# Designed miniproteins, single chains, continued (3), part 85

Each design is a single chain, and the fold is of that chain. pLDDT is the mean over its residues in the fold that is shown.

## One batch from the design tools (miniprotein)

Design m10946
Fold by ESMFold2-Fast:
Structure m10946 (fold): chain A 76 residues (1-76)
Amino acid sequence: DMVDPVEPTPEDIEEAKKILEELGLPKTPELLAYVQDLILFTKKVAERNGESEEFALRLAKEILEVNKEALLKKYG
């Protein structure tokens, strides 16, 4: 909701874990926090532009795929 505080839901946490598994990234606390924050950010972008939650999740996954090597170096 547009007036609610930005915070990860249990669903966002599970989506973060799923994305990390699909990309072969480690499920460390730091990476999980990063992915959760990214999902919240992309959800806000989608909401502002009238786009779906599925769009937000695809955008988050695309950003992670583009940055996969850097994320592995930092968190792997």
Scores: mean pLDDT 75

Design m10947
Fold by ESMFold2-Fast:
Structure m10947 (fold): chain A 76 residues (1-76)
Amino acid sequence: MASVAAQLARFLAAHGDTRENRLRAAPALAAALLREEMVARGEDLGEQPPERERELVARVEALTERIRAEIEAEAA
């Protein structure tokens, strides 16, 4: 099971399962999901060259936007 689901469940259990809390959790979920994908691909989680670090930040931001959009769509 994806650890991102477990992290969301833990956050919501601690703070309450509200749409606002799901939206607040989106950046942390995006970072956790990217980390799991990197591990699955055998990518190094240690030292990152500057270009790679910027790419990873951009990917986290894109995933955060995606997760936020899905939460908003679910609420509509």
Scores: mean pLDDT 72

Design m10948
Fold by ESMFold2-Fast:
Structure m10948 (fold): chain A 95 residues (1-95)
Amino acid sequence: DEKFNEAVLKVKEELEKVLSSEEATIMALMLGTIAYLIEQGRYEQARRLVEEMVETFGAERTAEALEIAAEVLKEAGFDEVAEKLRELAEEVRRR
């Protein structure tokens, strides 16, 4: 999906404003995978990948990245995926 791929690239661009290019690339790929799993209804697997992000980058950074991805995907028209990403960010912030 070209529109989805463009949204993932936009997430990387937004993350590069606050992270290194390497970190932004890894996080954008993980966030793209999480968003894809949500679109497929695979919420348990999406949550597992969020937990891997928390272990790698920390809870605060992971929540911020999920919030950025939610905003970008909402602007791209993926409203349901964006809502689920916001829910995951809130779950992470409660840690």
Scores: mean pLDDT 86

Design m10949
Fold by ESMFold2-Fast:
Structure m10949 (fold): chain A 78 residues (1-78)
Amino acid sequence: RERPAHLYETELRQVSPATAHRELVLDLPELPALEDVASVLVRMRDGRIANRPGDTVLLVLRDGSILAARVLAVRPAP
């Protein structure tokens, strides 16, 4: 969990519960290396956590870039 840097990211970061216990299969042409990913933001428009195919998640990279990805499948984490 990171301190928010600016207002636009603060809302998204607040959706990251301690319990993000889901495996998401994402529709991206190039997946970033996991070591380059700072966080995954899964909030929907109504504040609901993305938990089904067709939802959109945001990958926040360590350089501050944000990638939007569509969820192809959701599975319980082992």
Scores: mean pLDDT 54

Design m10950
Fold by ESMFold2-Fast:
Structure m10950 (fold): chain A 57 residues (1-57)
Amino acid sequence: MTPEQVSLYTAAEINEIGAEFGEEQSERTGSERLRRDAELSRRAAEENREKYEELLK
């Protein structure tokens, strides 16, 4: 893998974990801010995953 592929894969993984954690915490606490942050992390994970997949072509 290239350094770019490793970076994108790692970013996608970290954002996915962050989104899952944020969703769980927002459900437990009812925090709207944590919910929004989790949504942003989910979008970042998806975007980085798409870029990673594009480099695999």
Scores: mean pLDDT 81

Design m10951
Fold by ESMFold2-Fast:
Structure m10951 (fold): chain A 104 residues (1-104)
Amino acid sequence: MKKHIDVTINAGKNKAEITLTGDLPGGFLATLASIIASRAAERLEKEYGIKSSISVELSEDGKTAVGTVTHDGDGKLAAKAMEESLKEVLEEAGLSYSLTVKEL
């Protein structure tokens, strides 16, 4: 059976946040969040010429990782880039996931 993670993408005014929660080591969740955010930022730069900043945070209990991409523009564009990057990264990692997309 594939390991399963719960994913939430929150689109804000000028940012998108991806939250990963699952039965995985916290360091691995943070690594996944970092890769997804980095690929999303690269996608924004290559496809739209938009430069982004990235941050990654791990919860104190190590069970939740949050990746954030911030840019000058609509956070929905960053959220879309995150969703596309998420699909690629989690498929490569051999993980199943549930995705919820929200607007802040």
Scores: mean pLDDT 80

Design m10952
Fold by ESMFold2-Fast:
Structure m10952 (fold): chain A 78 residues (1-78)
Amino acid sequence: MSGFFKFAKEVLEQRGETFESDEEAKEKIIEVLVAGGFSREEAEKIVNGEITPSEEELKKIADALAVPVEEVRKALEE
């Protein structure tokens, strides 16, 4: 799994979410990103680490997850 997936899963777990599998966690992360204004295809590529988000997309991800943009950036650099 990508560094972003691990980070996003941990953020959601800290917010009280519980997952039975990584597949369930991935689907929930995709739903959060879609609610934040990404398409499902874009959200899936972000979760899989298949794209490098722009600065604007990083801010959009940070807003969707309710975390600082610097935390998102660090997760993508790991």
Scores: mean pLDDT 80

Design m10953
Fold by ESMFold2-Fast:
Structure m10953 (fold): chain A 94 residues (1-94)
Amino acid sequence: MKAEQEAFLKEFNKRLEALEKRLQALLDRYRQAPPSPEREAALQRVFDAAGALQAVLKRASKQKYLSQEMQDELLAALAALEAALAELEEVLAS
């Protein structure tokens, strides 16, 4: 339904904005931290997850209405980025 899609996009965009702010904060912490292979690998996983999310967003932009499958892919890609950012935060804290 149109109202359900509007609710989905509103929540999705709020989560995406929160992740963008979190990524900026973690990048600032990364620049101040001593270099390490574990930190470099964690940052690379964040960029890989962000790239995957951008690819799904580009495919979604070609749809007039988001299919349930596309909504599921967007949520999965968003969750993968959230997980990668959490791992980077833990590696930066150690």
Scores: mean pLDDT 85

Design m10954
Fold by ESMFold2-Fast:
Structure m10954 (fold): chain A 103 residues (1-103)
Amino acid sequence: LGPYQKKAYEKLIKGEGTPTDYVLAELGIPNVREKVLEERFKDQPLKREAVLKAIEVNKIATNYPEYREKVNKLHQELLDAPDEEVPAKTEELIKFGEEIKKK
């Protein structure tokens, strides 16, 4: 594990991680998404699903560095959202991912 992967994982388990941190940690840690999601969102299935979708959008955005800041901001808004707003925030992330794929 490189220092970047370790730092990313430490942020993720504290609940301070971004989708970029998931992508970085996944390069060095098998099943990191499942491990972090089990710990952080055991009792919040809507948040867990939303975080998984945010990570997938960030994987797409990794090929386009100019979009990484936008994805990280949308991910943070999603984490801060009440459960009632989670579906809408998840759809916003999916739409953004589709826009990136068109380019």
Scores: mean pLDDT 73

Design m10955
Fold by ESMFold2-Fast:
Parts: sequence; structure tokens; C-alpha cells
Structure m10955 (fold): chain A 110 residues (1-110)
Amino acid sequence: SEREKAIDLTTLSLQVAGLYFDVLYHPEDVEGIIANANNLIDYINELKPKVSKESQEVLDKIQEKLQEIIRKAREMEKEGLSAEERRERLEPLTDKVIELVSEFLKLENS
């Protein structure tokens, strides 16, 4: 239904906003960033069977970037990087996730 679709898209957007907030304001919280990225990956897996093949391909790209965020977050923790250095490394990936989510939302609203 249109209402179910609106709830699904809103939930995705809120979870993406949560990850973005963690990267900007709590880049030292590696476990929080990884947990939020994994929650997003799980939610995207629930969305995939409900959407078109074209939308599924965008969701796959989002999951790839989320997995890259998880890998880089773990690597940066081992290197003992500052909050600022962690943010500089993770922001381009979270920006790409936001871009891909915007693409997904446009497909679902067309």
C-alpha cells in the first residue's frame, strides 16, 4: 500500500540520518557506527523484495557503502586516529550513502 511504502521510506531515511549523526558528532563511537550501519543493512534486506529490480540495484550499492564504512571504522580504531581524522575518512562514504538514498527515493516516487 502507499501508506506502507511511505512508512518504509521514512524508516530508511531516519536510520540513514542516525548513522550520519554518529559519524559527525561521535566518530570515536566505533561500535555505535558499526551497529547503525548493520541495522541499515538488515533493514535494506527487508525492503529488497518489496521494490523493483532497478531500486534493488541502488539498495545493493547502499549496502556496499555501508560495509565499506564498517571496514574503515574498524581500521581507524586500530590506527588510533583523532575524531577529526575519522570524520574526514568517513564523511565521503556517508555522503555517498545519502546520495544513493536520494536516488532510491526518486525511483520509488516515480
Scores: mean pLDDT 88

Design m10956
Fold by ESMFold2-Fast:
Structure m10956 (fold): chain A 125 residues (1-125)
Amino acid sequence: MSREDIRATLLEVVDEALAHPLAAVLREVPSAAERPEWDKLVDTPVSLGEIRARLEAGELDSLSEFLQLLETMFLNVLNVYPADSPVYRATREVFRFIYERLLERLPDSPVAARVRRWLEVLRES
């Protein structure tokens, strides 16, 4: 698979995630005025919108970098929101959707085992 094919696939997955009804909290990084805890607890803010912009600009060079950004975004939510919160549950559902789409479109990719491990974690209650 070419870099262009990977980029096109990742853009499609991110666009589907951005359209997901539960993705509101992941589309953009909250402002300090809306969520002051975000600025205090998050060292590396990441949003689906930022990931999309980096993919479009050709600034995401690998599947491993893409997964690292997704993992950072998930950990940021865990640092700010309790595990029993509606925001955390919504985030978990969107991430499950993203990883299922990645596995469907890239089943034989070098990151497929990492994607499967994340799906196991996200499906375990």
Scores: mean pLDDT 80

Design m10957
Fold by ESMFold2-Fast:
Structure m10957 (fold): chain A 69 residues (1-69)
Amino acid sequence: TGELADKILQKMVERGITSIDEELKKEIAKELGVSVSAVSKALNYLLSLGALQRDGKSLRLSPSLLQSI
């Protein structure tokens, strides 16, 4: 879970993506060769760490994470 979470955060930073919606979850799952379920679990893990924040139906990068990179 943590290893997949790191890969997702890296892709978000590399692409300048600040939020993940349902369609982007499917795209990331396809690119990483994992299930959408695995991506959702990794995103929930990042939420529990405060790395992501809930923004309506989407998940957004925490401002503190953007400042620490």
Scores: mean pLDDT 76

Design m10958
Fold by ESMFold2-Fast:
Structure m10958 (fold): chain A 88 residues (1-88)
Amino acid sequence: SVLDEAIRTLEELAEEARKAGDYKLYLILNSAIVGLRTAKEQGDVDAAIKILEDALKEIEQTDVSNPELKERAIKALKEAIERLKKEK
């Protein structure tokens, strides 16, 4: 599902952020992943979209040590939001 793909992509980005020492990005992504798993268990697509939008806003406003990972995270979040909204 789109949500499963989004969770997987964010998990990969979170691990890259952790390895790069970008703990701010890692914590934001990990928080989003936890929320998305809960939304998936509840079947709540609207909650999943809100979690992704909240994470996107937080990342855009956060100073990070790795700008390439930040841009990749922003792109992944935007793509996940658009795909979930289109499937409503």
Scores: mean pLDDT 87

Design m10959
Fold by ESMFold2-Fast:
Structure m10959 (fold): chain A 86 residues (1-86)
Amino acid sequence: SAEELLREAARLAILAGASVTLAYLMRERFNAPWEKVEALLKKGEADAKKAEALLAQHPDPASPQAQLIRAEVEATRRLIAELRAR
């Protein structure tokens, strides 16, 4: 169902954000090795990509719920790009 697609996309968007936030914390606050940080960024990127694929299957891409999930995924992707540019 459309509701199940949005629920799963939201779950994946949350997991992606959590992985990237953990990567940021590990790098910036605990000076973790880049290999560990990049593993978390790749996991976040994979979950973000899965969320985007589910959103693309949603019958109403302009719905407020779909747009909110898309905004969260885009914010996560921007943070990944910022961390990799350092």
Scores: mean pLDDT 88

Design m10960
Fold by ESMFold2-Fast:
Structure m10960 (fold): chain A 91 residues (1-91)
Amino acid sequence: MEEERRKLEEAERLAKEAVKVLEELTKDIHNEELRERYKELLERLLRVRPEEGARLLLERLLEAVAEKQKPSAEELAAARAKLPALAREFA
């Protein structure tokens, strides 16, 4: 139980960090250092929890996009409805 909890906490941390790096990439998409950092974080996340990690990444990404672009409640609901299908594609 403690080991599984630590893996989930690590996956959540990696997902949040990956989203932050992705946000920085939207300001400078040609930044190779940020691209490599995002790739490393994504690989670690998918290794720790393939299905859950992908879902956590998508949830955190949706939250970050919502804060910056302020989508409507309907747009957020529609995006969240797509998360299970997207998580399966990444797993």
Scores: mean pLDDT 67

Design m10961
Fold by ESMFold2-Fast:
Structure m10961 (fold): chain A 83 residues (1-83)
Amino acid sequence: MKAAEKLAEEAKKLLEKEGYEELAEYVREAILRGAREGKLAAAVAGVAIYLVGEALESSEEEAKKLNELALEIIKLADKTLEE
């Protein structure tokens, strides 16, 4: 679980830096829950899909930011799971 804990914490910090404090805690909990259930990849995908969904309902500026955050979380997960 150390890799999942690191991923959850880094994803939380990434969202908090952009002002999404409530989403940061939700994302952290979702990743940790997915790891406990042996479904970490599905949890990461779910988080990314959720952020992209929020982007579709947001302003153009907000949508760009949410899409960038979704991609960054996917990249972070890929890097963390390869180590």
Scores: mean pLDDT 78

Design m10962
Fold by ESMFold2-Fast:
Structure m10962 (fold): chain A 109 residues (1-109)
Amino acid sequence: VSAAAGAALGELAGLLLESPDPAARAAGGALAAALALSPSEAAQRAAVWAAGIGIASSNPLGRGWGGFAAGVAAKSPNPVVAAAGARGAAGALADPNPLARAGAAAGLA
């Protein structure tokens, strides 16, 4: 995947995570998690950005999917991506809503 394609997919993941549609939020979280597992550093950085959008969501399912993507990113061999993912996942684990916490826990597993 090219750097430009990784960035575009990250923007799409962020837009999907902000969607009021639960299916779109799930697709955004899955896309962000897939980008975090990409060998492309640009895709991994786009995944961390999209995960941050999800975690900041007013919707607990959006925060759960953002936390899931952050948890996946925390396992990255890139230390900058792993550190950002770990911070995002830790924040999601502290969320008052159990659905948001469950997403982060699943991503870290």
Scores: mean pLDDT 77

Design m10963
Fold by ESMFold2-Fast:
Parts: structure tokens; C-alpha cells; sequence
Structure m10963 (fold): chain A 92 residues (1-92)
């Protein structure tokens, strides 16, 4: 049916988006040691590093939501809210 074809296309788009986000998450995790070194050397501010770490947490939670994985109950509510907003944007 047309509805089944639309659902399949949506699932394929979501799968591609999940892979892109996983690649982005891995790249940002690899950059974290460099960002920490830059902060220690005073090249970037601690606020900049904290913002980067928070964005990384949002990406990690968003990937878990898109995979249907359960979130830890102690996850920061602000991070969960931003991650859900990102997922809704991607799924919309």
C-alpha cells in the first residue's frame, strides 16, 4: 500500500540519519581529548569545553532514543529534553 511504502521510506531515512549521528558522535568523542588539552592550555575557555561536553551528551542520548535504547534514570533532564527535541526535528 502507499502507507506501507511511505513508512518504508521514512524508516530508510531514519536509518541513514542514525548512521550520520553515530559518525558525528564518534568524531566528537575523538575530539574531546583535544578540547580538554586546549582548555588546559587556555586556548579555549572552560565554558566552551563544558558546552562541548553537554552537546556530546545530547548527541549520545539522541542516538540512544533513535535506536530505541532505554535511558539511564539518572540522566540529566535538560540533556533528555534537548535530545528529544533533536529527535523530533529529525523524525518530523
Amino acid sequence: SAAEEAARRKAEKQARTKRALEISLKNQKEMLPLRKEQAERGIISQDTLDSFEKELQVLEVAVKILKGEPLPSDTDPEVVEKAKELVEFIEG
Scores: mean pLDDT 81

Design m10964
Fold by ESMFold2-Fast:
Structure m10964 (fold): chain A 87 residues (1-87)
Amino acid sequence: GVRRVAEKIAEKFVELDALGVLIGYDSSSPREKEYAERLAEELRKLGIPVQLQAYESKRSKDIVVVTFLTPEGYVSEELTIEELENP
């Protein structure tokens, strides 16, 4: 579920000494946008600085992209919508 994923992101945020999180979603995918917004809300509740970033792609993959902004650069991972929907 979204809350459990947000908790894992918060743990990684601390581990990486990150400054913020970007959540990327395909603007052509209503599902990606919805789950990106829900994930951002859960992260904000945990005190994590988070911003949403829309992009456009030719083919939606039912993912959101989580990017940690660290002092040494960007660390990105892809989360499936299935991971965000399920416990």
Scores: mean pLDDT 84

Design m10965
Fold by ESMFold2-Fast:
Structure m10965 (fold): chain A 94 residues (1-94)
Amino acid sequence: MAEEKVEHLQQMEEDIKRVTEEIDRWEEEGDLERIKEVRDQLKKITPKVKEYIEELKKSPDEKVREKAKELEKKYKELVEHADEAVERLEAEKE
């Protein structure tokens, strides 16, 4: 059970990294619309992701708690990264 939860959290971290890299590519291409779409999607799922992470942080398994904390940090960084990319591209379009 604990190993399955850790594996799932690891997969979520890999998904976060992939989305971050996609945002970076779209920023280089000046695709503001695509980055805004991803940012809006992240904001819509954020409450559910936060609830899931908070539940995992209450797990009796130490490895699950540690991974949940790492995921929380990386998810916050992803949301901030998307917002900053939008701000940079909008500033360049003045």
Scores: mean pLDDT 81

Design m10966
Fold by ESMFold2-Fast:
Structure m10966 (fold): chain A 71 residues (1-71)
Amino acid sequence: GPVPASPVARDIGRGFAYMAKAAENPEKLEYIDKAAELLGIPRKKALEMARTIAIANKDEEAAKKLEKLLE
């Protein structure tokens, strides 16, 4: 029969979705906090990942804002 998706897999997917939102909206710390919570990682690690996504997207302004939050 059909097996439901693992709660862990669902949370990881949602965590990366919030990470992408945080990379686009670095002023909204709730996106970073939600990504960190869902992925089970420290806020600093979530900020580093969001910065990497912003750099990959060529969004230099968002990357700079995320770097300031890492200080």
Scores: mean pLDDT 80

Design m10967
Fold by ESMFold2-Fast:
Formats: sequence, C-alpha cells, structure tokens
Structure m10967 (fold): chain A 88 residues (1-88)
Amino acid sequence: EERQRRARRERALVDELAEKLSKKYGIPKEDAKTFVRAALGALRFLPKEKADEILRTMLDELEKKYGIKIDYDEFRAEVEELLQRLDA
C-alpha cells in the first residue's frame, strides 16, 4: 500500500518537474521526464560521487542535444527537493 502511494507520488512529482523543465528550456516533456527519472534513481541508489558523475554526464548530453544550458546546482537542488517530498 505505501509502496503504491509512493510510486504514484513519484510519478506525479516527476511529471511536475519534467513539465517545468520542458517549459523553461524548450525540451520535449518525454525527454525531460526520462532525465528526471534517471536523476532520481542515481541520487536514491548510488553513492554520492557516482550519482554526481552520472548526472553531470546526462546533463551534458541533454545540453548538447538541445543546444541549451542548465545550471547543475539548480537542477540538483530541484531533484533533492523532489526526493524530500517523496519521503514526506
């Protein structure tokens, strides 16, 4: 029961952040959604140093693909806030 509620909240929060990024940077919502999901997984399941490495690599690839600049520290803070909301 709690796992299902947490998964539903995660989907809703991922969709919210993905829509925010899509509107702010002009990237497709589906790509933003994939990026947010991967960032959550990295921060949740990997050691901090490895998570940072993967997130920076993914961000760099996304920036190159769409010709945009995303502030890593701002993005990381948004994903960390999302993790905190999932734990609340």
Scores: mean pLDDT 77

Design m10968
Fold by ESMFold2-Fast:
Structure m10968 (fold): chain A 130 residues (1-130)
Amino acid sequence: SMQDQLALAEEIRKLEDEIIALLERMLDPSLSREERRALLEEALKLEQRARSLLQQMLDDPSLSAEQKQLVQIGLDLEQQIIGGLQQALAALEAGDEESFRRTLEGNLQLERDAQTNIDQFIALLQQQMS
């Protein structure tokens, strides 16, 4: 139902907010490598959850072409973010602080793009429900 799609989209938006908070926390220079690793692993877990929810949304045959396009953009963004977080983990293990910071800053921007995308999907869905 449209209400089920709205609930999934709102769950994804909440996950994106949590991931942004984790990424911002990881940029704190006072954190240990172990603390950064734990935050990074949590961010990866939340991203995999968001991707699974987006895939569940895409599997709904009742979505309009415009709605499917927004969900696909979301999936493409999540794939890029997961890849970036894996690169950040590799940089952390290598002791490459500059690459770690740069990769996290890039992922933070992609997360903001993902929030914009899910907000557009929610707005389109609400227009269809009215």
Scores: mean pLDDT 89

Design m10969
Fold by ESMFold2-Fast:
Structure m10969 (fold): chain A 96 residues (1-96)
Amino acid sequence: MEEEEAERAKKFADEVAKQVNEDITKLRNAYKNGSKEETIKLAEESIKKFEEMLKRAQDGLERATSEEVRRYYELAIGSAKAGINLAKKILKEVEK
C-alpha cells in the first residue's frame, strides 16, 4: 500500500512540476510578445489550475502516512505555490 501511494504521489508531483513549467513558459512568452489580452487569460487559467493542484497536494499531504509520500506532496505544494506566485506577478505587471 505504501509503495502504491509513493508511486502515485511521485507521479502527481512530476505532473504538477511539468504543468507549472509549461504554463509559466507560455505565460512568459505571451507577456514578452506584448499580448496583454492573451497574457491575462493565460495567467488567470494558470492560477486556477495551480490552486486546484495545490489543494490536491495539501489533501494528499494530510493523508500521507510515510515520509516518502509526504516529500512528494511537499514538492507538489512547492511547485504549485511557485507557479501561483509567478503567474500573479506577471498578471500585475501586464495590468499596469
Scores: mean pLDDT 86

Design m10970
Fold by ESMFold2-Fast:
Structure m10970 (fold): chain A 96 residues (1-96)
Amino acid sequence: MLKEVIEELEKVTKESIELLKKNNVKDEAIKEAEKKLKEAVDKAIKELGDLKKIEEVVKKSLYEIQTVIAENIIKNGSEEEKADAEAYLKKLEALK
């Protein structure tokens, strides 16, 4: 059960990242990816009854998705958005 739940969360994370890249990280794609991840997390909590068992994989999933969003802003955003995204990416790196 736990292994299967972790594998499903990792799969949803990968699919969300692919969705973001396919749609050039547009606001609609970000919202859809966030919704998919939230639904997968909610389902995992219901199946396990405890968030602690999936906390690390959820943190990793959020980190990977946020990194993809930040990297896209750095490539395609305004000068201000790029500076903010680079600062945010450094903060994410420091939390490792």
Scores: mean pLDDT 75

Design m10971
Fold by ESMFold2-Fast:
Structure m10971 (fold): chain A 74 residues (1-74)
Amino acid sequence: SMQERIERLKAEARRLLAEMREAQERKDYEEFSRLAGRLQEVLKELTSTGDPEAIAFAKEVAHEMTDLLMELES
């Protein structure tokens, strides 16, 4: 169902974001970049569902991604 798809995508987004944080801590910037690309695709899929809750979630995760990218400049 659409709801099951959304829940799987949300779980994958949370996992990818956590893995990005871990890659940043290890200073594994190649892995960080790869994970960021995958997360962007998951967020696009969430937004493409048209579900307001999924879109709101994707915006929140995108904001957290941006914060992590800004931290790389420090």
Scores: mean pLDDT 86

Design m10972
Fold by ESMFold2-Fast:
Structure m10972 (fold): chain A 97 residues (1-97)
Amino acid sequence: KREEKKKHVEEMREKILAEMKSEEAKELAKEAIELELEMIEDPSSWPELEGKLKEAVVKLAVLEFGEERREEIEEEVDKVLAASRAQLPKNHEAWKE
């Protein structure tokens, strides 16, 4: 199950990376993918990697949509991260006791 989830996230992010037209955007997308995969593989890494993931995603989106959208992008990223964090306590195998 975890391996399927990890691969699904990787493929979904790979499609996003393939849509990036600049080398800078591709590099940031790759960084975000690697961080997200690490966090899926080891949920205890969330406190360490969450900030780095946010930075990479925000920088990537700013390159695509422009600096003027930074606040909107940051708000959206925060919402996504909060939703993902809310799912961690439901993983009985990761947080069994």
Scores: mean pLDDT 69

Design m10973
Fold by ESMFold2-Fast:
Structure m10973 (fold): chain A 69 residues (1-69)
Amino acid sequence: RLSNEELADEILKILIEKGSVSLSELSERLGVSQGQIREALKVLEKRYPFFRIVYDEKTKKYTLQPSFR
């Protein structure tokens, strides 16, 4: 029911509030598949080009970082 653009906005809010979040936590919180979360993360980077999504393999979590250009 949520578009990838709406999901990107909700994911951004969660990342700002929590600092780091796993793919499964995003999937559970937003009620969508992990595949749809991955697509929304790509949309987030395109909508907010001053932010970069970084995946930490040690914690298995995504973080939001400033994109330096």
Scores: mean pLDDT 78

Design m10974
Fold by ESMFold2-Fast:
Structure m10974 (fold): chain A 77 residues (1-77)
Amino acid sequence: VEEKIREAIRLAREKRYEEAIELLESVELPEELKEVAEELVEALRAKDEAAVRHYVGRLELLLETPEGMALIERAVS
């Protein structure tokens, strides 16, 4: 799951928006990540580079920081 989300972030940064959308929609995500991923998909479809950058940053915070992952674990518990 995390590997697929990181790959989608990489594709979005490379402006490969259609591939990023397909990857995000193909993955079953926890509710906390799903909400942010859905916002990212909407930004990718709109080709809104500023919104894409914003939601990519939010997903990275959740995946790459211990603080973000701890928040997800706390929400699930």
Scores: mean pLDDT 73

Design m10975
Fold by ESMFold2-Fast:
Structure m10975 (fold): chain A 87 residues (1-87)
Amino acid sequence: MSAEELFAELERLREQLPPELARRLDDFMAFARWAVENSSDPEAVKEELARFVRELGEAVRAGDLARAREILQRSAARLLEIVHRSS
C-alpha cells in the first residue's frame, strides 16, 4: 500500500473520531509525512504507518475511543524511534 493510500485511510478514520482525537490524528499525520520525507529508511516509516492504520481502524470499528487515544500516543513515539534509529 502506498503512503498516499495510508493517509487517505487515516482521513476516512478521522471522520469517525471526536474532535479531540481528530486533532491528535492531524498532528500525527503531519509528523508521519515529515518522517517519510526525512527518514533515512522511508520503508520502515511506511511499515509503521500501515500498522498504525490497522490498529487505529480496529479500535475505531470496535468503538473503543480509549484504545484509539492510546494507539495515537504510542504510535507517535514509535515513529520518532524509527526516524532516530534509521540514522
Scores: mean pLDDT 81

Design m10976
Fold by ESMFold2-Fast:
Structure m10976 (fold): chain A 90 residues (1-90)
Amino acid sequence: MEKVEELIKRFDEAIERLKSPDPQERIEAVREVVRIANELAQLADKETALKYIDRAMDALTEASKDPDPEVRIEAAVGLLHLATIKAVLE
């Protein structure tokens, strides 16, 4: 498994990729944000995990308004997954 510090770096990179003009890149960025938030939930302390889950949920809430319908669907699915993880951690 990746170190928490490396996961945080990749999370910040994935958040930046959500601004890509390419909808396929934005879909991949949504998936990456969810993947990293899930890994942080398993590997990081509770406070850090909740912080990054909240950041991920904020980012995916914006992505759920994306002009591309596939980006919106991926964001909606990711939000449901993140909400479930957050409920278990709290």
Scores: mean pLDDT 86

Design m10977
Fold by ESMFold2-Fast:
Structure m10977 (fold): chain A 93 residues (1-93)
Amino acid sequence: KVEELKEKAKKYLDEAVTHARKAAQLSPNKELVEKLAESIEKAKDGTPEQVRAAWAAARSLAKADNPEARKHFETASENLQKAADYKEEAEKL
């Protein structure tokens, strides 16, 4: 059970990194979006709180005017939320 939850969290974090990097390619400010991707990578070995922090950053960036970039930030945010939920469940067990 715990191993399954950890594997699911990792899968969602990997998806979040992928979408953050796609958003970086579409964004005029690549440096800012690369920092988000680095934050998500760091959160893979981190606490649920660190994943929640990356989630808040992704939600903030989802306000971008470019609709394709916005879509990728929203998808990254959704995957980060799921990863945080699975990490929290694993800690309860």
Scores: mean pLDDT 75

Design m10978
Fold by ESMFold2-Fast:
Structure m10978 (fold): chain A 71 residues (1-71)
Amino acid sequence: KVLEDARKTWDDLVKLAKEALKKKHFDTAKMLLKTGHDNLVHAAVAAGDLELVKEATEEYEKLMKELEEAE
């Protein structure tokens, strides 16, 4: 439940961050990605899902790098 909600929130925030990136709202995109990542990692740690923590961190780092390269 909580973990599924956190994954959905991450997916929704990634979509919003990509839209912000298209508009060159880089600070907004970074904030959305950080918020979604922090929420998902917190939920994954609470659930004991260390594989999801690693996956979420890798996806976050990849998206942040894409954002930095677009600046």
Scores: mean pLDDT 81

